Designed miniproteins, single chains, continued (4). Designs and how they scored, part 44

Each design is a single chain, and the fold is of that chain. pLDDT is the mean over its residues in the fold that is shown.

## One batch from the design tools (miniprotein)

Design m13613
Fold by ESMFold2-Fast:
Structure m13613 (fold): chain A 68 residues (1-68)
Amino acid sequence: MEEEKERLVNEGAGLYVSLAAMVGLDEAKRIARERLVQRAVDLGFSPDEAERLAEEAVKKGEERYKAL
């Protein structure tokens, strides 16, 4: 459970970084959040939990991109 949450957050953060380089920060945030919420819900997380995971992933991705 925790390991799967960590995996989703890291995947979402990586997606954000890749998208941010291509389409800019605001668009990357929208796309990464949308895709991660859908994926998390499909994996059985509640909508609220999926949104929290997406927010965490975007935050982590923003931190990684800023450190670049």
Scores: mean pLDDT 81

Design m13614
Fold by ESMFold2-Fast:
Structure m13614 (fold): chain A 88 residues (1-88)
Amino acid sequence: MLTDEEVEELKKLLKEWEKQIEKEPENKRLWFQIGEGYYLLGLYYESKGKLEEALEYYEKALEYFKKAGAPEEFLEKVEKKIEELKKK
């Protein structure tokens, strides 16, 4: 799992990548990379019992993965995670 310092670095990196993807909307790899970053933030906040923050990050990850054209089975995995957290 990410350290608190790595989380701060990842948040800064994600903001930079979000600016980059606006200039490169056809860059499917970058869309996927941003999704992965938000998914890691979701895992981090879930591990700390911060389920509301985890949900927000997983939902954001799902949005970026959809724009990346990620495989349906991958999207289903993220959706299942979101559904499980909403039940708690």
Scores: mean pLDDT 83

Design m13615
Fold by ESMFold2-Fast:
Structure m13615 (fold): chain A 59 residues (1-59)
Amino acid sequence: LLEKAKKAEEAGDYDSAIEYLEEWTGEQTAATTDPAEREAILAEAAAKIAELKAKKAAS
């Protein structure tokens, strides 16, 4: 999923990149029991999604 998100971003398909990243984030947070690790994953994903949305808006 993360690799698919990166390929979609490189292709300029920000919608697919966001979708793959959201699915990857869901899988990682479901597998993570440490609250600090879960919080870090969510924060990093939120920042990347915001970046992708900004790139989409600028395009």
Scores: mean pLDDT 80

Design m13616
Fold by ESMFold2-Fast:
Structure m13616 (fold): chain A 58 residues (1-58)
Amino acid sequence: PLALSLSPEQEERQLLVIRGANLLLEGRHEEADELLERALDPETVERVRASALRQAER
């Protein structure tokens, strides 16, 4: 019922963020940054990266 179609761009961004976060947890920081930069603003990329790295260090 709430399935108002996200635009293809919005769906792709969500997938890129998920994949990028997983790559950060795997230690593939360069590949993760490339995907996250395609999906998000630089400030948001830095916040996501910092959060994922804190989680990985726990």
Scores: mean pLDDT 71

Design m13617
Fold by ESMFold2-Fast:
Structure m13617 (fold): chain A 68 residues (1-68)
Amino acid sequence: KAEEDLQRARTLIEQAVNAIKEGKIDEAKKLIDEAVQYASRAADGLPEEAQRLLDEINELKKKIEEMK
């Protein structure tokens, strides 16, 4: 269900942020890719909340790219 997919995406984002703090950038990228999949699925039921998560994911991607 959309709420479960949204919650899974939030959990993956939290794990990605922790991976970044630990210097595990490749793991963070994989977690972000999974979060995109769940957020996209949540958009069918919760489009506004899913879009906010996708915006947060894009900000994290920019941060990772700037760390190179």
Scores: mean pLDDT 80

Design m13618
Fold by ESMFold2-Fast:
Order: C-alpha cells, then structure tokens, then sequence
Structure m13618 (fold): chain A 60 residues (1-60)
C-alpha cells in the first residue's frame, strides 16, 4: 500500500529528526507524495498517522 509506505518513511524521518518543524515534516510528506503518487490529502493523512504512531511508540 502506497500510503503505508509513505507513512513508514515519514515515521522514520521523525525518528531521525525529533526536532523537525511542522514545515519540514510536511515538506518531507510532499516529497513522499510525489514518490508514491499520493494526493495532497493523502500526504496530510500520512503526516497525521506517522505523528500518532511516533507519539504512541514513545508511550509504548
């Protein structure tokens, strides 16, 4: 699934860049949208899911 691949790469980006700004996170999401052929709405959804997963993983 293309959305899940983008979400995984964005999650990995968050792990490597814990101080990344919202702007930098969204820029990365747009790069992944081009790579996987996602719409802007799908890219935004990937951002939301990646952030939720990142926060959840911190809490365990």
Amino acid sequence: EKLEKAEKELYDFLKKNPNASTREIFRRALELAEKYGLTPDEALEAVRKAIEKYQKDKLK
Scores: mean pLDDT 76

Design m13619
Fold by ESMFold2-Fast:
Structure m13619 (fold): chain A 86 residues (1-86)
Amino acid sequence: MPLSEEELRLESARLYLAVGSLLAKKGKYEEAIELYEKAIKLAPKSEVAARALEKLAEVYEKMGDYEKAEEYRKKAEELLKELGLA
């Protein structure tokens, strides 16, 4: 049975989140950011998107961009509350 378009987007978003996390652990922050943004674009208003926003906050903090880190942390918290997960 082929996956629906929504299931394919969600699985692709999970893959981008996973690969982005590996790149961030290697210090490849710009590449990690790109993959996290792709995950959010593919599955907005999802738990995967909320996690990607948290990972963006962590990456910006490691890059010394504390203002963007706080912004993305707030976006993740807001999305988790919207989804009933916070």
Scores: mean pLDDT 84

Design m13620
Fold by ESMFold2-Fast:
Structure m13620 (fold): chain A 58 residues (1-58)
Amino acid sequence: SAEDARLAEAALEAGKRFLEAGQYDLAIRAFEAALRLDPENEEARRYLALARERKAAL
């Protein structure tokens, strides 16, 4: 739905902000939320992978 698409975009943007702040657990949760709302979102999938890699490097 249009509402789910808007919420997915908001979650994706929140995840990007957490990732920039080095808050990897919060970024992962936000990107997971974006993918639950929009499972075909390739940008959210790529950022989720990046956030997981950054957390693993800690």
Scores: mean pLDDT 88

Design m13621
Fold by ESMFold2-Fast:
Structure m13621 (fold): chain A 118 residues (1-118)
Amino acid sequence: MIEVVESGGGTVAEGGSVTLSVKTSAKAEDIISVSWLLEVPGKGALGVASITATGKTSYGSEVKGRFTISFDKSKSTAYLNMNNLQVSDTGTYYGLASVLKDGVVRLVAGEGVQLTVV
């Protein structure tokens, strides 16, 4: 079974910085992409950032220029470096891995990490 585990989060001051990580148990060669989603109560799920295993990135308009996503293929781990944090960045961050296994693309989500910006 493929596992996705996020780490980081907690309480951070407005204007501060934090790095979240998401590790997959999948082989690096089986990973198509890793994405972060932000779930805010009452607003639903927002796309934050994504990266392919080849290093192509995309960002939500709300975080573009403040957040940077990277992927360490040797560790099957993606990092989200979050700078100039805003109160609106508060919520639950979910890692989502797209993995090719046995000829089938599977989406695997983690349990999420809470970030509170004060």
Scores: mean pLDDT 84

Design m13622
Fold by ESMFold2-Fast:
Structure m13622 (fold): chain A 56 residues (1-56)
Amino acid sequence: SKEEAEKLLKELEALLPRAPALARVAIHEVTKLIEKGEYDEAVKAAKAAIEAIRSL
């Protein structure tokens, strides 16, 4: 949902200090998906990026 996508976007923003380059790219892509109304894809992309950053 939109609310879940926005919550995950904020979680990505909180991860900026850990992986600035990766987090910025992910934030940009997730924001574009939210703007297009593709909330399921936004959630999927955000979760993948969060897991990638946590794995660093």
Scores: mean pLDDT 83

Design m13623
Fold by ESMFold2-Fast:
Structure m13623 (fold): chain A 60 residues (1-60)
Amino acid sequence: SEKEKKIKELEEELKKELAELKKKLDEAEAKNDTKAILEQIAGLIRAIGDYYQKVLEIER
């Protein structure tokens, strides 16, 4: 269905965003940059939250 296609596209977008955030988190951890680590963790939480909000909008 059209809804399933949109959700699949959002899932692939989330996977790419999570991969980039993980790379930045790994770099921050390597530098022992606590502020940068926390910022990337907050980014991960936000990305996941945004994904679920968009899925809810499609399910309406």
Scores: mean pLDDT 85

Design m13624
Fold by ESMFold2-Fast:
Structure m13624 (fold): chain A 55 residues (1-55)
Amino acid sequence: SLEELVEALETLADPNASEEELEKAAEILLKFGFEEEYVKLLVEAGKKRRAELEA
């Protein structure tokens, strides 16, 4: 649904999102037809932000 897509996009933009939450959001984006390379870039950016906040 569109609600699932919006929630996934919000999760990818959230600096407090866990790695598991980022991976689940990526699965939703792939289901909606987003390019795998683009989705991987967003997940990696999210993981990097999270790592910097934990340091």
Scores: mean pLDDT 77

Design m13625
Fold by ESMFold2-Fast:
Structure m13625 (fold): chain A 80 residues (1-80)
Amino acid sequence: SEKAKGAANVIYESLKDAVKEGLTKEVIDRIAKNTAEYASTFSEEEREALLAALREYLAKEKDEKVKEGLQAVIDAIESL
């Protein structure tokens, strides 16, 4: 899904920018909450595609803080 891929890219870039600017756990938690809220407007198929794209970013990511942020977002969406 183009919508899911676009959303995953925006989430990933936002996490990278937050890490670059010295993110706190509070900022990660806010990003995770906001993305879960947005993902709740997706169909089940679109949410599965979003999770697949986010997991692909997680698998390729080398920065431990960006991985932590991606995992928090994935966990929040999976809790829907």
Scores: mean pLDDT 84

Design m13626
Fold by ESMFold2-Fast:
Structure m13626 (fold): chain A 74 residues (1-74)
Amino acid sequence: VETVESLSPLQKAILAKIYFEGKVDISELAKEMGLSQSTVSRHLSELEKKGLVERKGRTARLTEKGRKLVEEYL
C-alpha cells in the first residue's frame, strides 16, 4: 500500500492541489505550479502507477485511494 512517506514533497503538493480542485487540466496545473508540462506529466504518470491518480485525456483527478492518502497529511 502506498504511504505518505513514499511521496516526494512535489508529489504531495500535486496531490493536494488536485484534492482541493477536484479535477485539474495538466497544462493549467503546470502553470499554477511553475513547472513544465513534461515535469507534471511525469509525476502524474508515477502517481497513476501508484494508483493515486486517474488520467483522462488532458485531465487528472484523485482515485479514492489518492483522496484518502492526501487526507492523512492535510
Scores: mean pLDDT 80

Design m13627
Fold by ESMFold2-Fast:
Structure m13627 (fold): chain A 69 residues (1-69)
Amino acid sequence: SLDDIDWEGNAADIYTAVGDLLMEKGDYEGAVETYRKAIEIDPTNEYAREKLAEALEKLGRHDEAERVR
């Protein structure tokens, strides 16, 4: 039921969605910060890790991108 919703899990999904919007706008530094917050809330979120790596690669931070994959 909806009453069983983990608000921390929902917050991770919200941060992931905000990160995606920042990626679309070309704000890769903002996207990195936002995806890191999603991962801090849900470290098992593979999608957020892959998107963080993509944002880091857009910034030329290839070593950091490799470490989060």
Scores: mean pLDDT 78

Design m13628
Fold by ESMFold2-Fast:
Structure m13628 (fold): chain A 110 residues (1-110)
Amino acid sequence: MPKVGYIVIDADPAQAAALAAELEAAGHVARAFLAEDVTAERLLEAAREALEAGAERIVVVLLSALSPEAFAELLEAVRELVEEGVEVGVGGPALTPEQRAALEAAGARV
């Protein structure tokens, strides 16, 4: 299975860390983020580090809802990665239809 760079976002730090650990055990690169700590700069740093570690694509997993401000930060990071030619996926139970449409318009697979 090709190596994926996962960014796991949750309001529960233990749940985010547990999923990230499972993904790393499966041979992927994973980073856990608290929903309140989401910035475009931090997401881009994590994504670029994962790509440098051999990840072929980036997948963001949203386990909890983001504030409008945090979602705007995620959307900016997705746009920059797609502009750099990176394949980006975004998924998870916390995505609204409007957020899904915005991420698809930014070039992500949702």
Scores: mean pLDDT 86

Design m13629
Fold by ESMFold2-Fast:
Structure m13629 (fold): chain A 82 residues (1-82)
Amino acid sequence: SEGLREGVRKLAEEAARRVREELERRTGRREPGERAAERVRRGAEEVLREAEKKGWGAREIRRRIEELAERVLEEALREVEE
């Protein structure tokens, strides 16, 4: 459980950083990236809960975090006024 939590946290922080940097690069604004990074961290808490409940392995967890990050990035880009 502890190893799972640390693994998800590490993946979530890396994904949040990438989403933040990509949004800042595309929009020239810091706020949308920071907001999206927080969405990734919050969504990762749900991924952790499902992973513990369903017994997901590292590969599935990574895939779910990647899917979460892609979805958050797409939603944030759609919401940003350029």
Scores: mean pLDDT 84

Design m13630
Fold by ESMFold2-Fast:
Structure m13630 (fold): chain A 63 residues (1-63)
Amino acid sequence: SGMERKKLIEEMGLELVKKQKELDKEMEEKIKAGADPEEVRREKHKRLLEEGIKLNDELLEKG
């Protein structure tokens, strides 16, 4: 089947999952330092959304 389409979708998904795990660790460290969990979680979600939009736009431009 279409390896390119599958690869692009899978790569984007894996990239976002990796970003999420890295951000989870960073946010946990901030929380331990006294940051509000709700505020750091909002920041994480915002950054993940921005990253996802960027990746999606790049993939759409690539075809």
Scores: mean pLDDT 74

Design m13631
Fold by ESMFold2-Fast:
Structure m13631 (fold): chain A 70 residues (1-70)
Amino acid sequence: MEEISEFQLYVGKQRKELMEKLGIAPEDASKDPRIAEYQKLEMELREKVRKGEITPEEAKAKVEEYIEKL
């Protein structure tokens, strides 16, 4: 449970940092394709971690890979 909470905090922080870097307001986040795709990835990875299909560390690696593509 603690590892899942830590992962949730991590992905939320990365999303906020990405929005700040790109100058995107929270209300406009879903209108930007980069942020919208990140939110979809966040939700998918959180569910996979909860199901035990991947580790939180593997999920973080997938988040990092996505950000590198931007």
Scores: mean pLDDT 76

Design m13632
Fold by ESMFold2-Fast:
Parts: C-alpha cells; sequence; structure tokens
Structure m13632 (fold): chain A 69 residues (1-69)
C-alpha cells in the first residue's frame, strides 16, 4: 500500500516538472497538471481500488501529455 502511494507521489512530481517546461504547448501542460492532480489524489485516497483507478486516470493523462509534447 505504501509503495503504491510513494509511486503516485513520484509520478505527480514528474508530471509537475514536465508541466514547467517553457517550450511545451498549453494543452500538454494542462494534461501534465491534470495527471499530477490525479496522482496526488490517488496517494490521499485510503481505498486501494479507488486509488488504483485514479492512478490509471493519471497515467492516461500523462501519456496524452507526452504525445502532445
Amino acid sequence: VEEVRKEALEKAKEAKKLAEEEDLSEEAKELFLEAAEKYEKAAEIPGVPESLKLRKEGEELFKKGKELA
């Protein structure tokens, strides 16, 4: 459980760092910020199934951001 939360927080930090890149499109920045929010919320949710769902949503947003970057 703690490993899942740690991974979510690390992904949130990574997404925020990517969103700070100056040469990214605004759309890609928004996707990375949304991914970070999903990952952070996943880390805060006590229920494992709900946390995993939020992590998957964050991963999908992160992937779309990378495709647009």
Scores: mean pLDDT 75

Design m13633
Fold by ESMFold2-Fast:
Structure m13633 (fold): chain A 93 residues (1-93)
Amino acid sequence: SAEELLRRARELIEQARRALKEGRYDEALRLLGEAIDLVEEAWKQGADREEVRELLEEALELGMELLKHTENITEAIGLILRAIGLLIELELE
């Protein structure tokens, strides 16, 4: 269900935040990417717009923070751009 996908996305965002705090930047990037995938799928399944927006805003904030620390700059930028693109898509619908 869309609700279950959003719940799992929140858990992955929390795990990514912990990985960032612990200096595990590659793991944080992977977890963040998985979370964004789940948020996008939840939106396609009719998830609540406000919940999707909140999670994408958190993902964007995490991606921006990861960009300051990671050596995988391309991956971090890619995730930031994905979150921004999805946020724009939400505003247009």
Scores: mean pLDDT 89

Design m13634
Fold by ESMFold2-Fast:
Structure m13634 (fold): chain A 90 residues (1-90)
Amino acid sequence: MEELKERVKKAVEELIKAAESDPSMTPEQKARVIEAANRVLEAAEKVTDPDVLSTAVAGVEMALRYVKQGNYDEAIAILEATARYLEAAA
C-alpha cells in the first residue's frame, strides 16, 4: 500500500517537473496539468484499494509519456480522467 502511494507521488512529481520545465507548453496547459496532478495526489491519499492505485500509477505514467512526446492535450485528458477515477474511489 505505502509502495503504491509512493509510486503515485513520484510519478506526479516527475510529471509536474516535466510540465513546469517544458518551454513549448502554454501557461494554461501547465496550470491544467498542475491542477489535475494535485487532484490525483489528494485523492490517492484516501484510496486503500491497491488495484485502483496501480491504475492511477499507469495513468500518471501515460500522461508523463504524452508530455515528453509533446502531446499536451492528450496528457491533460488522461491526467484529468485519472483524477476523476481516483476521486470516485476515494
Scores: mean pLDDT 85

Design m13635
Fold by ESMFold2-Fast:
Order: structure tokens, then sequence, then C-alpha cells
Structure m13635 (fold): chain A 72 residues (1-72)
């Protein structure tokens, strides 16, 4: 079952400090779909309890959008 947006927001807020270095690593790449970003995407997914497949799907995309909103 896919994780809800509400649950993703809760987990982003809970693990915000741990997620910041991962977001900084992702920012080094021109695109979040970049092959070199795949390990950082997996780390983000692991911290959030999402499937750690490295695929930038809807739940992962929403989590990154929330992190960017909170850091800008």
Amino acid sequence: SHMTREEIERRVDERFEELLPVLEELAKYPSLNHPGAREAVRRLQELLGLPADGVFGPETRYAVALLLQRTN
C-alpha cells in the first residue's frame, strides 16, 4: 500500500535533521532522476520508511518537495 501524504509529512518532520544532509547531497546533481543521485534517493527512502528502490516516484517526490519547502 502506498504511504499517504499525511504520513509522509509526519515522517519528514520527525526525521528532518537526518534528512537535511541527504537533501544537500541530492542538490549536487542537476536532476533527482540522475543516475548518480540514486543512492541518496535510497537513503531518503530508508529514512522515511518508503521502499528503498531509488526510483523517484510520487511518495519520494512529495517528500523532497516538503523538504525544499521547509528549507526555503
Scores: mean pLDDT 82

Design m13636
Fold by ESMFold2-Fast:
Structure m13636 (fold): chain A 74 residues (1-74)
Amino acid sequence: IQQALQQIQQVGQQLDQAKSPQEVVDIAKQSPLLSQQQVDELQQKVKQGASLDEVKKLLGDYIGQSFEQLRQQS
């Protein structure tokens, strides 16, 4: 739980520094907070021409959902 909070903060900082949609997907792949399905959905959005801001927002939404699920299971 505390480790998940630190990872959320780290991912947030990496997202702020990301300059392309592909970099956002790479951040998602390295994050243990996202499922493979969520990473695949981000990759699909990038292939469909989603903007950097759209991909960043989607990743943030997925991280929020994953954290909420962890809280409910505890």
Scores: mean pLDDT 75

Design m13637
Fold by ESMFold2-Fast:
Structure m13637 (fold): chain A 66 residues (1-66)
Amino acid sequence: MTYRITLTGSPAQQIGTVLRLLGEPFVEVEREGANTYRITLTGSDAQAQALLDQLRSDPHVQVQEL
């Protein structure tokens, strides 16, 4: 599944989110703009769902399914 994420909040919070995504071996990350990224989730559905739930719980992260 492919999602667009838009990062808001402080620069430190945005960097933290990007580093987390880059650290996940089942996530492919492509930068689309200054604070906008496309992510492609590979691997198990359980791991993908856990990451999506975590991202959606963050008020400084907006998640859109593509």
Scores: mean pLDDT 81

Design m13638
Fold by ESMFold2-Fast:
Structure m13638 (fold): chain A 68 residues (1-68)
Amino acid sequence: SSAQLGQIEQLLGAGDYEGALKLADQLAKQTPTSDEGIHALGVAALSAERLGDKEKAEEYRKKMQEAI
């Protein structure tokens, strides 16, 4: 939901990349082809990269590109 996306943005703003990744991953899995789900995949990629998991970030970016 838009409310979940808002929570993800708050976690990112607070520097909680683990929390942002977990919530973004869950949201993306529910509706990966929706605008909300595609945005969540992008947030998951960013969060994974910030956590040093470059391989996971690349996986999320590929899923995002496929959903567009």
Scores: mean pLDDT 80

Design m13639
Fold by ESMFold2-Fast:
Structure m13639 (fold): chain A 91 residues (1-91)
Amino acid sequence: MMEELQREIDLALARIQINIARSILSKEEVSKEELEEAARLAERAVELAERAGDLETLAEALEVLAEAYEALGDRERAAELRARAEEVRRR
């Protein structure tokens, strides 16, 4: 029961962080600091989704993280993260 509750909390927190990161990335003007914050939120969401074992949330978190890195100019990291998200979605 406690383990199931922890997984539910981790997933809820991951979804909240994904939503905040997406909100930042959807703004007309986004500062570098806001993009770095979106990346941090998405990285945390990846960790939480992996711990919870939720592949759908993990793929979404990886996609958002890739978008943040692409916006920051790290195209190689963004491509690697998108490839990982696609692999996760095939499971």
Scores: mean pLDDT 85

Design m13640
Fold by ESMFold2-Fast:
Structure m13640 (fold): chain A 80 residues (1-80)
Amino acid sequence: DGAIKTLEAAAKLAEEAGATEIAKLLREARDYLEQGNYEKAIKLVEEARRKVEEDESLPEGVKIALLTGLKDALELLKKA
């Protein structure tokens, strides 16, 4: 529940910032999480985090907000 909401919020923020590929990865992670596939969801969130870190086009404030949200999502997923 909390992880799904966090991933959707992060996906929306990424999409609004023009980071369409990151938003797509986060929505795919949400879909796997809804299916109970935590391993694939974690993998996709970690890939999205890497892409946020490497994205030179994102404003610093958006980057910090995305990285914080993705860290929170990963902590929720790893506790499940």
Scores: mean pLDDT 83

Design m13641
Fold by ESMFold2-Fast:
Structure m13641 (fold): chain A 97 residues (1-97)
Amino acid sequence: AAALVAQARRDLPALRAALAEMEADPSTSPERVELARLALRMVEAIVAGDWEAALAYAERALRLLLEAQAAKGDAAELAAAEAVRAEELARLRALLA
């Protein structure tokens, strides 16, 4: 946990700058901007020690990624991505226990 919080604190200024750049760029898709916002909120929650909020943002980001994959019409890639992300979320839940 301590290493994750330290890394999150280091990454925050760069993530905020990257999000501001994406929001200012009209060529960036709304879905990509929303994913970046969720990533920033997740990192802010990690820094605050709010693992429940961090997990909720991670789950929302996963949902948007799965929707983007579904829009491509590739069910096999969608299923593979969903399995990998479910495993990552299970690991995050273990950190809360």
Scores: mean pLDDT 75

Design m13642
Fold by ESMFold2-Fast:
Structure m13642 (fold): chain A 80 residues (1-80)
Amino acid sequence: SIIDELVKKIKEEAKKLVEELKKQGKSKEEIINELKEFGEIMKDLAREAAIKLKLSDEEIEELLNKIEEIIEELIKEVES
């Protein structure tokens, strides 16, 4: 589905962000803060795009929930 493709791309971009920040010597706290900001930006952009693409309310909720789950999982990995 389009939701699964978008979720996959967002996850790949979030992982790249973590790798880039680690290469820059950012602390775990700085990386976590950047991931939280990235997640909020992605949710806002996804909401706007989904409205323009005429996705159902259920599809929008699914997309936003999956974005949140990706960010939470990556934060947990960084904290470890």
Scores: mean pLDDT 85

Design m13643
Fold by ESMFold2-Fast:
Structure m13643 (fold): chain A 83 residues (1-83)
Amino acid sequence: GRAAAEAAAEAAGAAVSGDPERARKAAEEALEAARRSGVPAAERAAEEMREEILKAAESGDPEALARTALEAAARAVEAAVRG
C-alpha cells in the first residue's frame, strides 16, 4: 500500500538527483516495502523498477537514469495503490 508507493516515489527522487548509488539503494528499499505489503503486483513492479534502474545506472547517463526511474516508479506506485 502506501509505504510501498512512498518508497517507489523516493527511488525516483534519488535517481533524479543523478546519484546511481542512492538510486540503487532507494530501489532496493522500495522492493522491500513492496514485499512487506504482500501485494504480488506491487512486488513485481518494484522488482522491474530495480532492474531498470540498475541497467540505466550502468549507462552513465543521468537523464536516462532519471527518465527510466520516473517511468518505472509510476508503474510501481500504481501497483502498490491498487493492491
Scores: mean pLDDT 77

Design m13644
Fold by ESMFold2-Fast:
Structure m13644 (fold): chain A 60 residues (1-60)
Amino acid sequence: MLKATLTAPSLEAAIGAALRVIGEAPEAKVRVEGTTVHIELPDTPEGRELLEELRRTYGE
């Protein structure tokens, strides 16, 4: 399981990141705490690619 914690620049961005994870990987686990998003993704090439995209788009 790939685990990542991402700090978004706003609550809206944190929610957007969480929704993207759920939409792209419905098996994923996501927890939102304020602007912090905790993500668990399958350890697959697709999961790794999604984590990198999330870090680039929403990461601080």
Scores: mean pLDDT 77

Design m13645
Fold by ESMFold2-Fast:
Structure m13645 (fold): chain A 80 residues (1-80)
Amino acid sequence: LEEEIKKLREMAKQLPEDFRKEVLTLINEAEKLYKEGKIDAAKKVMELARAAVISYLNGDEELARKFIEEAKKVIEEAKK
């Protein structure tokens, strides 16, 4: 998990500041979920955050934003 977080944070540096902040927030929330023992939710959030970054870098901003919204829903569900 730590290596995956480090790699994703490096990739996020290529994003516009506003989008980068959203991705970094998702990474921080995934770390919190992981520390709480919600491993599956943390992994899903990281998977979606990575998909969002890759989609943005490939020029698909709409798809990237959809992945961010899906990750936010996973976080909300995991907190209940």
Scores: mean pLDDT 82

Design m13646
Fold by ESMFold2-Fast:
Structure m13646 (fold): chain A 77 residues (1-77)
Amino acid sequence: GKLEELRRLLEELAEEYSKSKDEKVRKAAEYIKKALEALEKGDLLEAGAYLTKAKSLVPEDERLQEADRLLRELLRE
């Protein structure tokens, strides 16, 4: 489902970003991990807030835009 797709995408991004030499990208990994924790608790609004922070640090990554789209679709259901 969309929640599983979102979780998998965020887990992939967090792993990739945490290995980056760029401090901003590593900070985005921390926000993505917090978004994953929020999803585990069922707090979609908190997950969205952390995802927005991650996107502000890495605005060029289209996968973060896809994650935001998936989360917005879940919030509408």
Scores: mean pLDDT 86

Design m13647
Fold by ESMFold2-Fast:
Structure m13647 (fold): chain A 70 residues (1-70)
Amino acid sequence: MRRTIHVFLDKEPSKEELERLARLAAAAFPPGTEIDLKVTALDSKKEITVRARVLPDGVEIEIVEEKELP
């Protein structure tokens, strides 16, 4: 299954914070789920998309897109 979660943050997250958010989101879903975590940073006007794949033995995390909001 594929899920999309959209999160709005006041401050742009670090790479470590993005990975923690993706792992937290992945923990809510069963193995075989792909999650696109879209993070909107209000201070920098950026949208960052992180993809998490829930595996039986863990989670695979990848930053797939960063873009500036108009």
Scores: mean pLDDT 80

Design m13648
Fold by ESMFold2-Fast:
Formats: structure tokens, C-alpha cells, sequence
Structure m13648 (fold): chain A 98 residues (1-98)
């Protein structure tokens, strides 16, 4: 896959700005573009997961946190958020069954 780290970084920074402004869907699109340009961008996967979790897309958030950890096994923040979102998914499943 062809890398473009300079453009990936620019999209990542725009995504962070949009997420800070509460424009979560727009932030997600910028992070997805960063990943498209640099598929090894662990921070972009992590921040996409955070934005997707805030949008209630918990299953997608889990997938992107797992990718961030795969790229950087020492990414403690991604591990912590993966655990938090996984617990929320389990809590919602328990409420649905009871």
C-alpha cells in the first residue's frame, strides 16, 4: 500500500480539531482519510475508535482500537479504551437479555 505520511498527518490533525469542536462524524471522516494514506498510523486508528465510541458505534470502535494495538502493542490508551467499550457492549447485552 502506498504511504503518504505528510498528507496523513494533515488529515489526522484536522480530525483532532473537528473532534475537539464536537464534529464527531466529520472527525471520523478525516481520521479514515489519514488511515487510507498511512495504514500504519496507530494514533489515527485510536482516535477514530474514540470518535466512533462517542457516536455510539461501539462495535466499530472496538475494531479500530484492536488495529491500533496490533500496530503498537504498547498503546496503553487504546487498550484502556478497548476494555471500557467492551464492558459497555457487555452491559448493554446483559440489559437486553434480562
Amino acid sequence: VEKDPNNAKAYYEEGKKLAKEGKLEEAAEKYKKAIELDPNYAEAYYNLGKVLAKLGKLDEAIEYYEKAIELDPNYKEALENLIEVSVKVLEEAVKRVT
Scores: mean pLDDT 83

Design m13649
Fold by ESMFold2-Fast:
Structure m13649 (fold): chain A 91 residues (1-91)
Amino acid sequence: SFGEAFAKGDYVKAGEEYWKIFEETGDPEAAVMAGVAYERAGDYEKAIEAYEKAGKLGDSIAYRNLGKLYESLGDYEKAEYYYKLADEIQK
């Protein structure tokens, strides 16, 4: 619908803006926010890249979001892997 197309465009722009903040600051929270925006836009490839970079910087929320995303895509092995990584950071 027209509203869905508009919302997707807004999420793509939000993702690009948060990704730029991440590139400028190295703040993993900005990369998580970029991933959330890209995921809502349906750009799963960019969402995965953003969450992966945030998780490697020690953000457990990023790995938990990756687990949920892979589960939604039917990749249960990768989902379990990222949930375990998130749990290890939370110890």
Scores: mean pLDDT 85

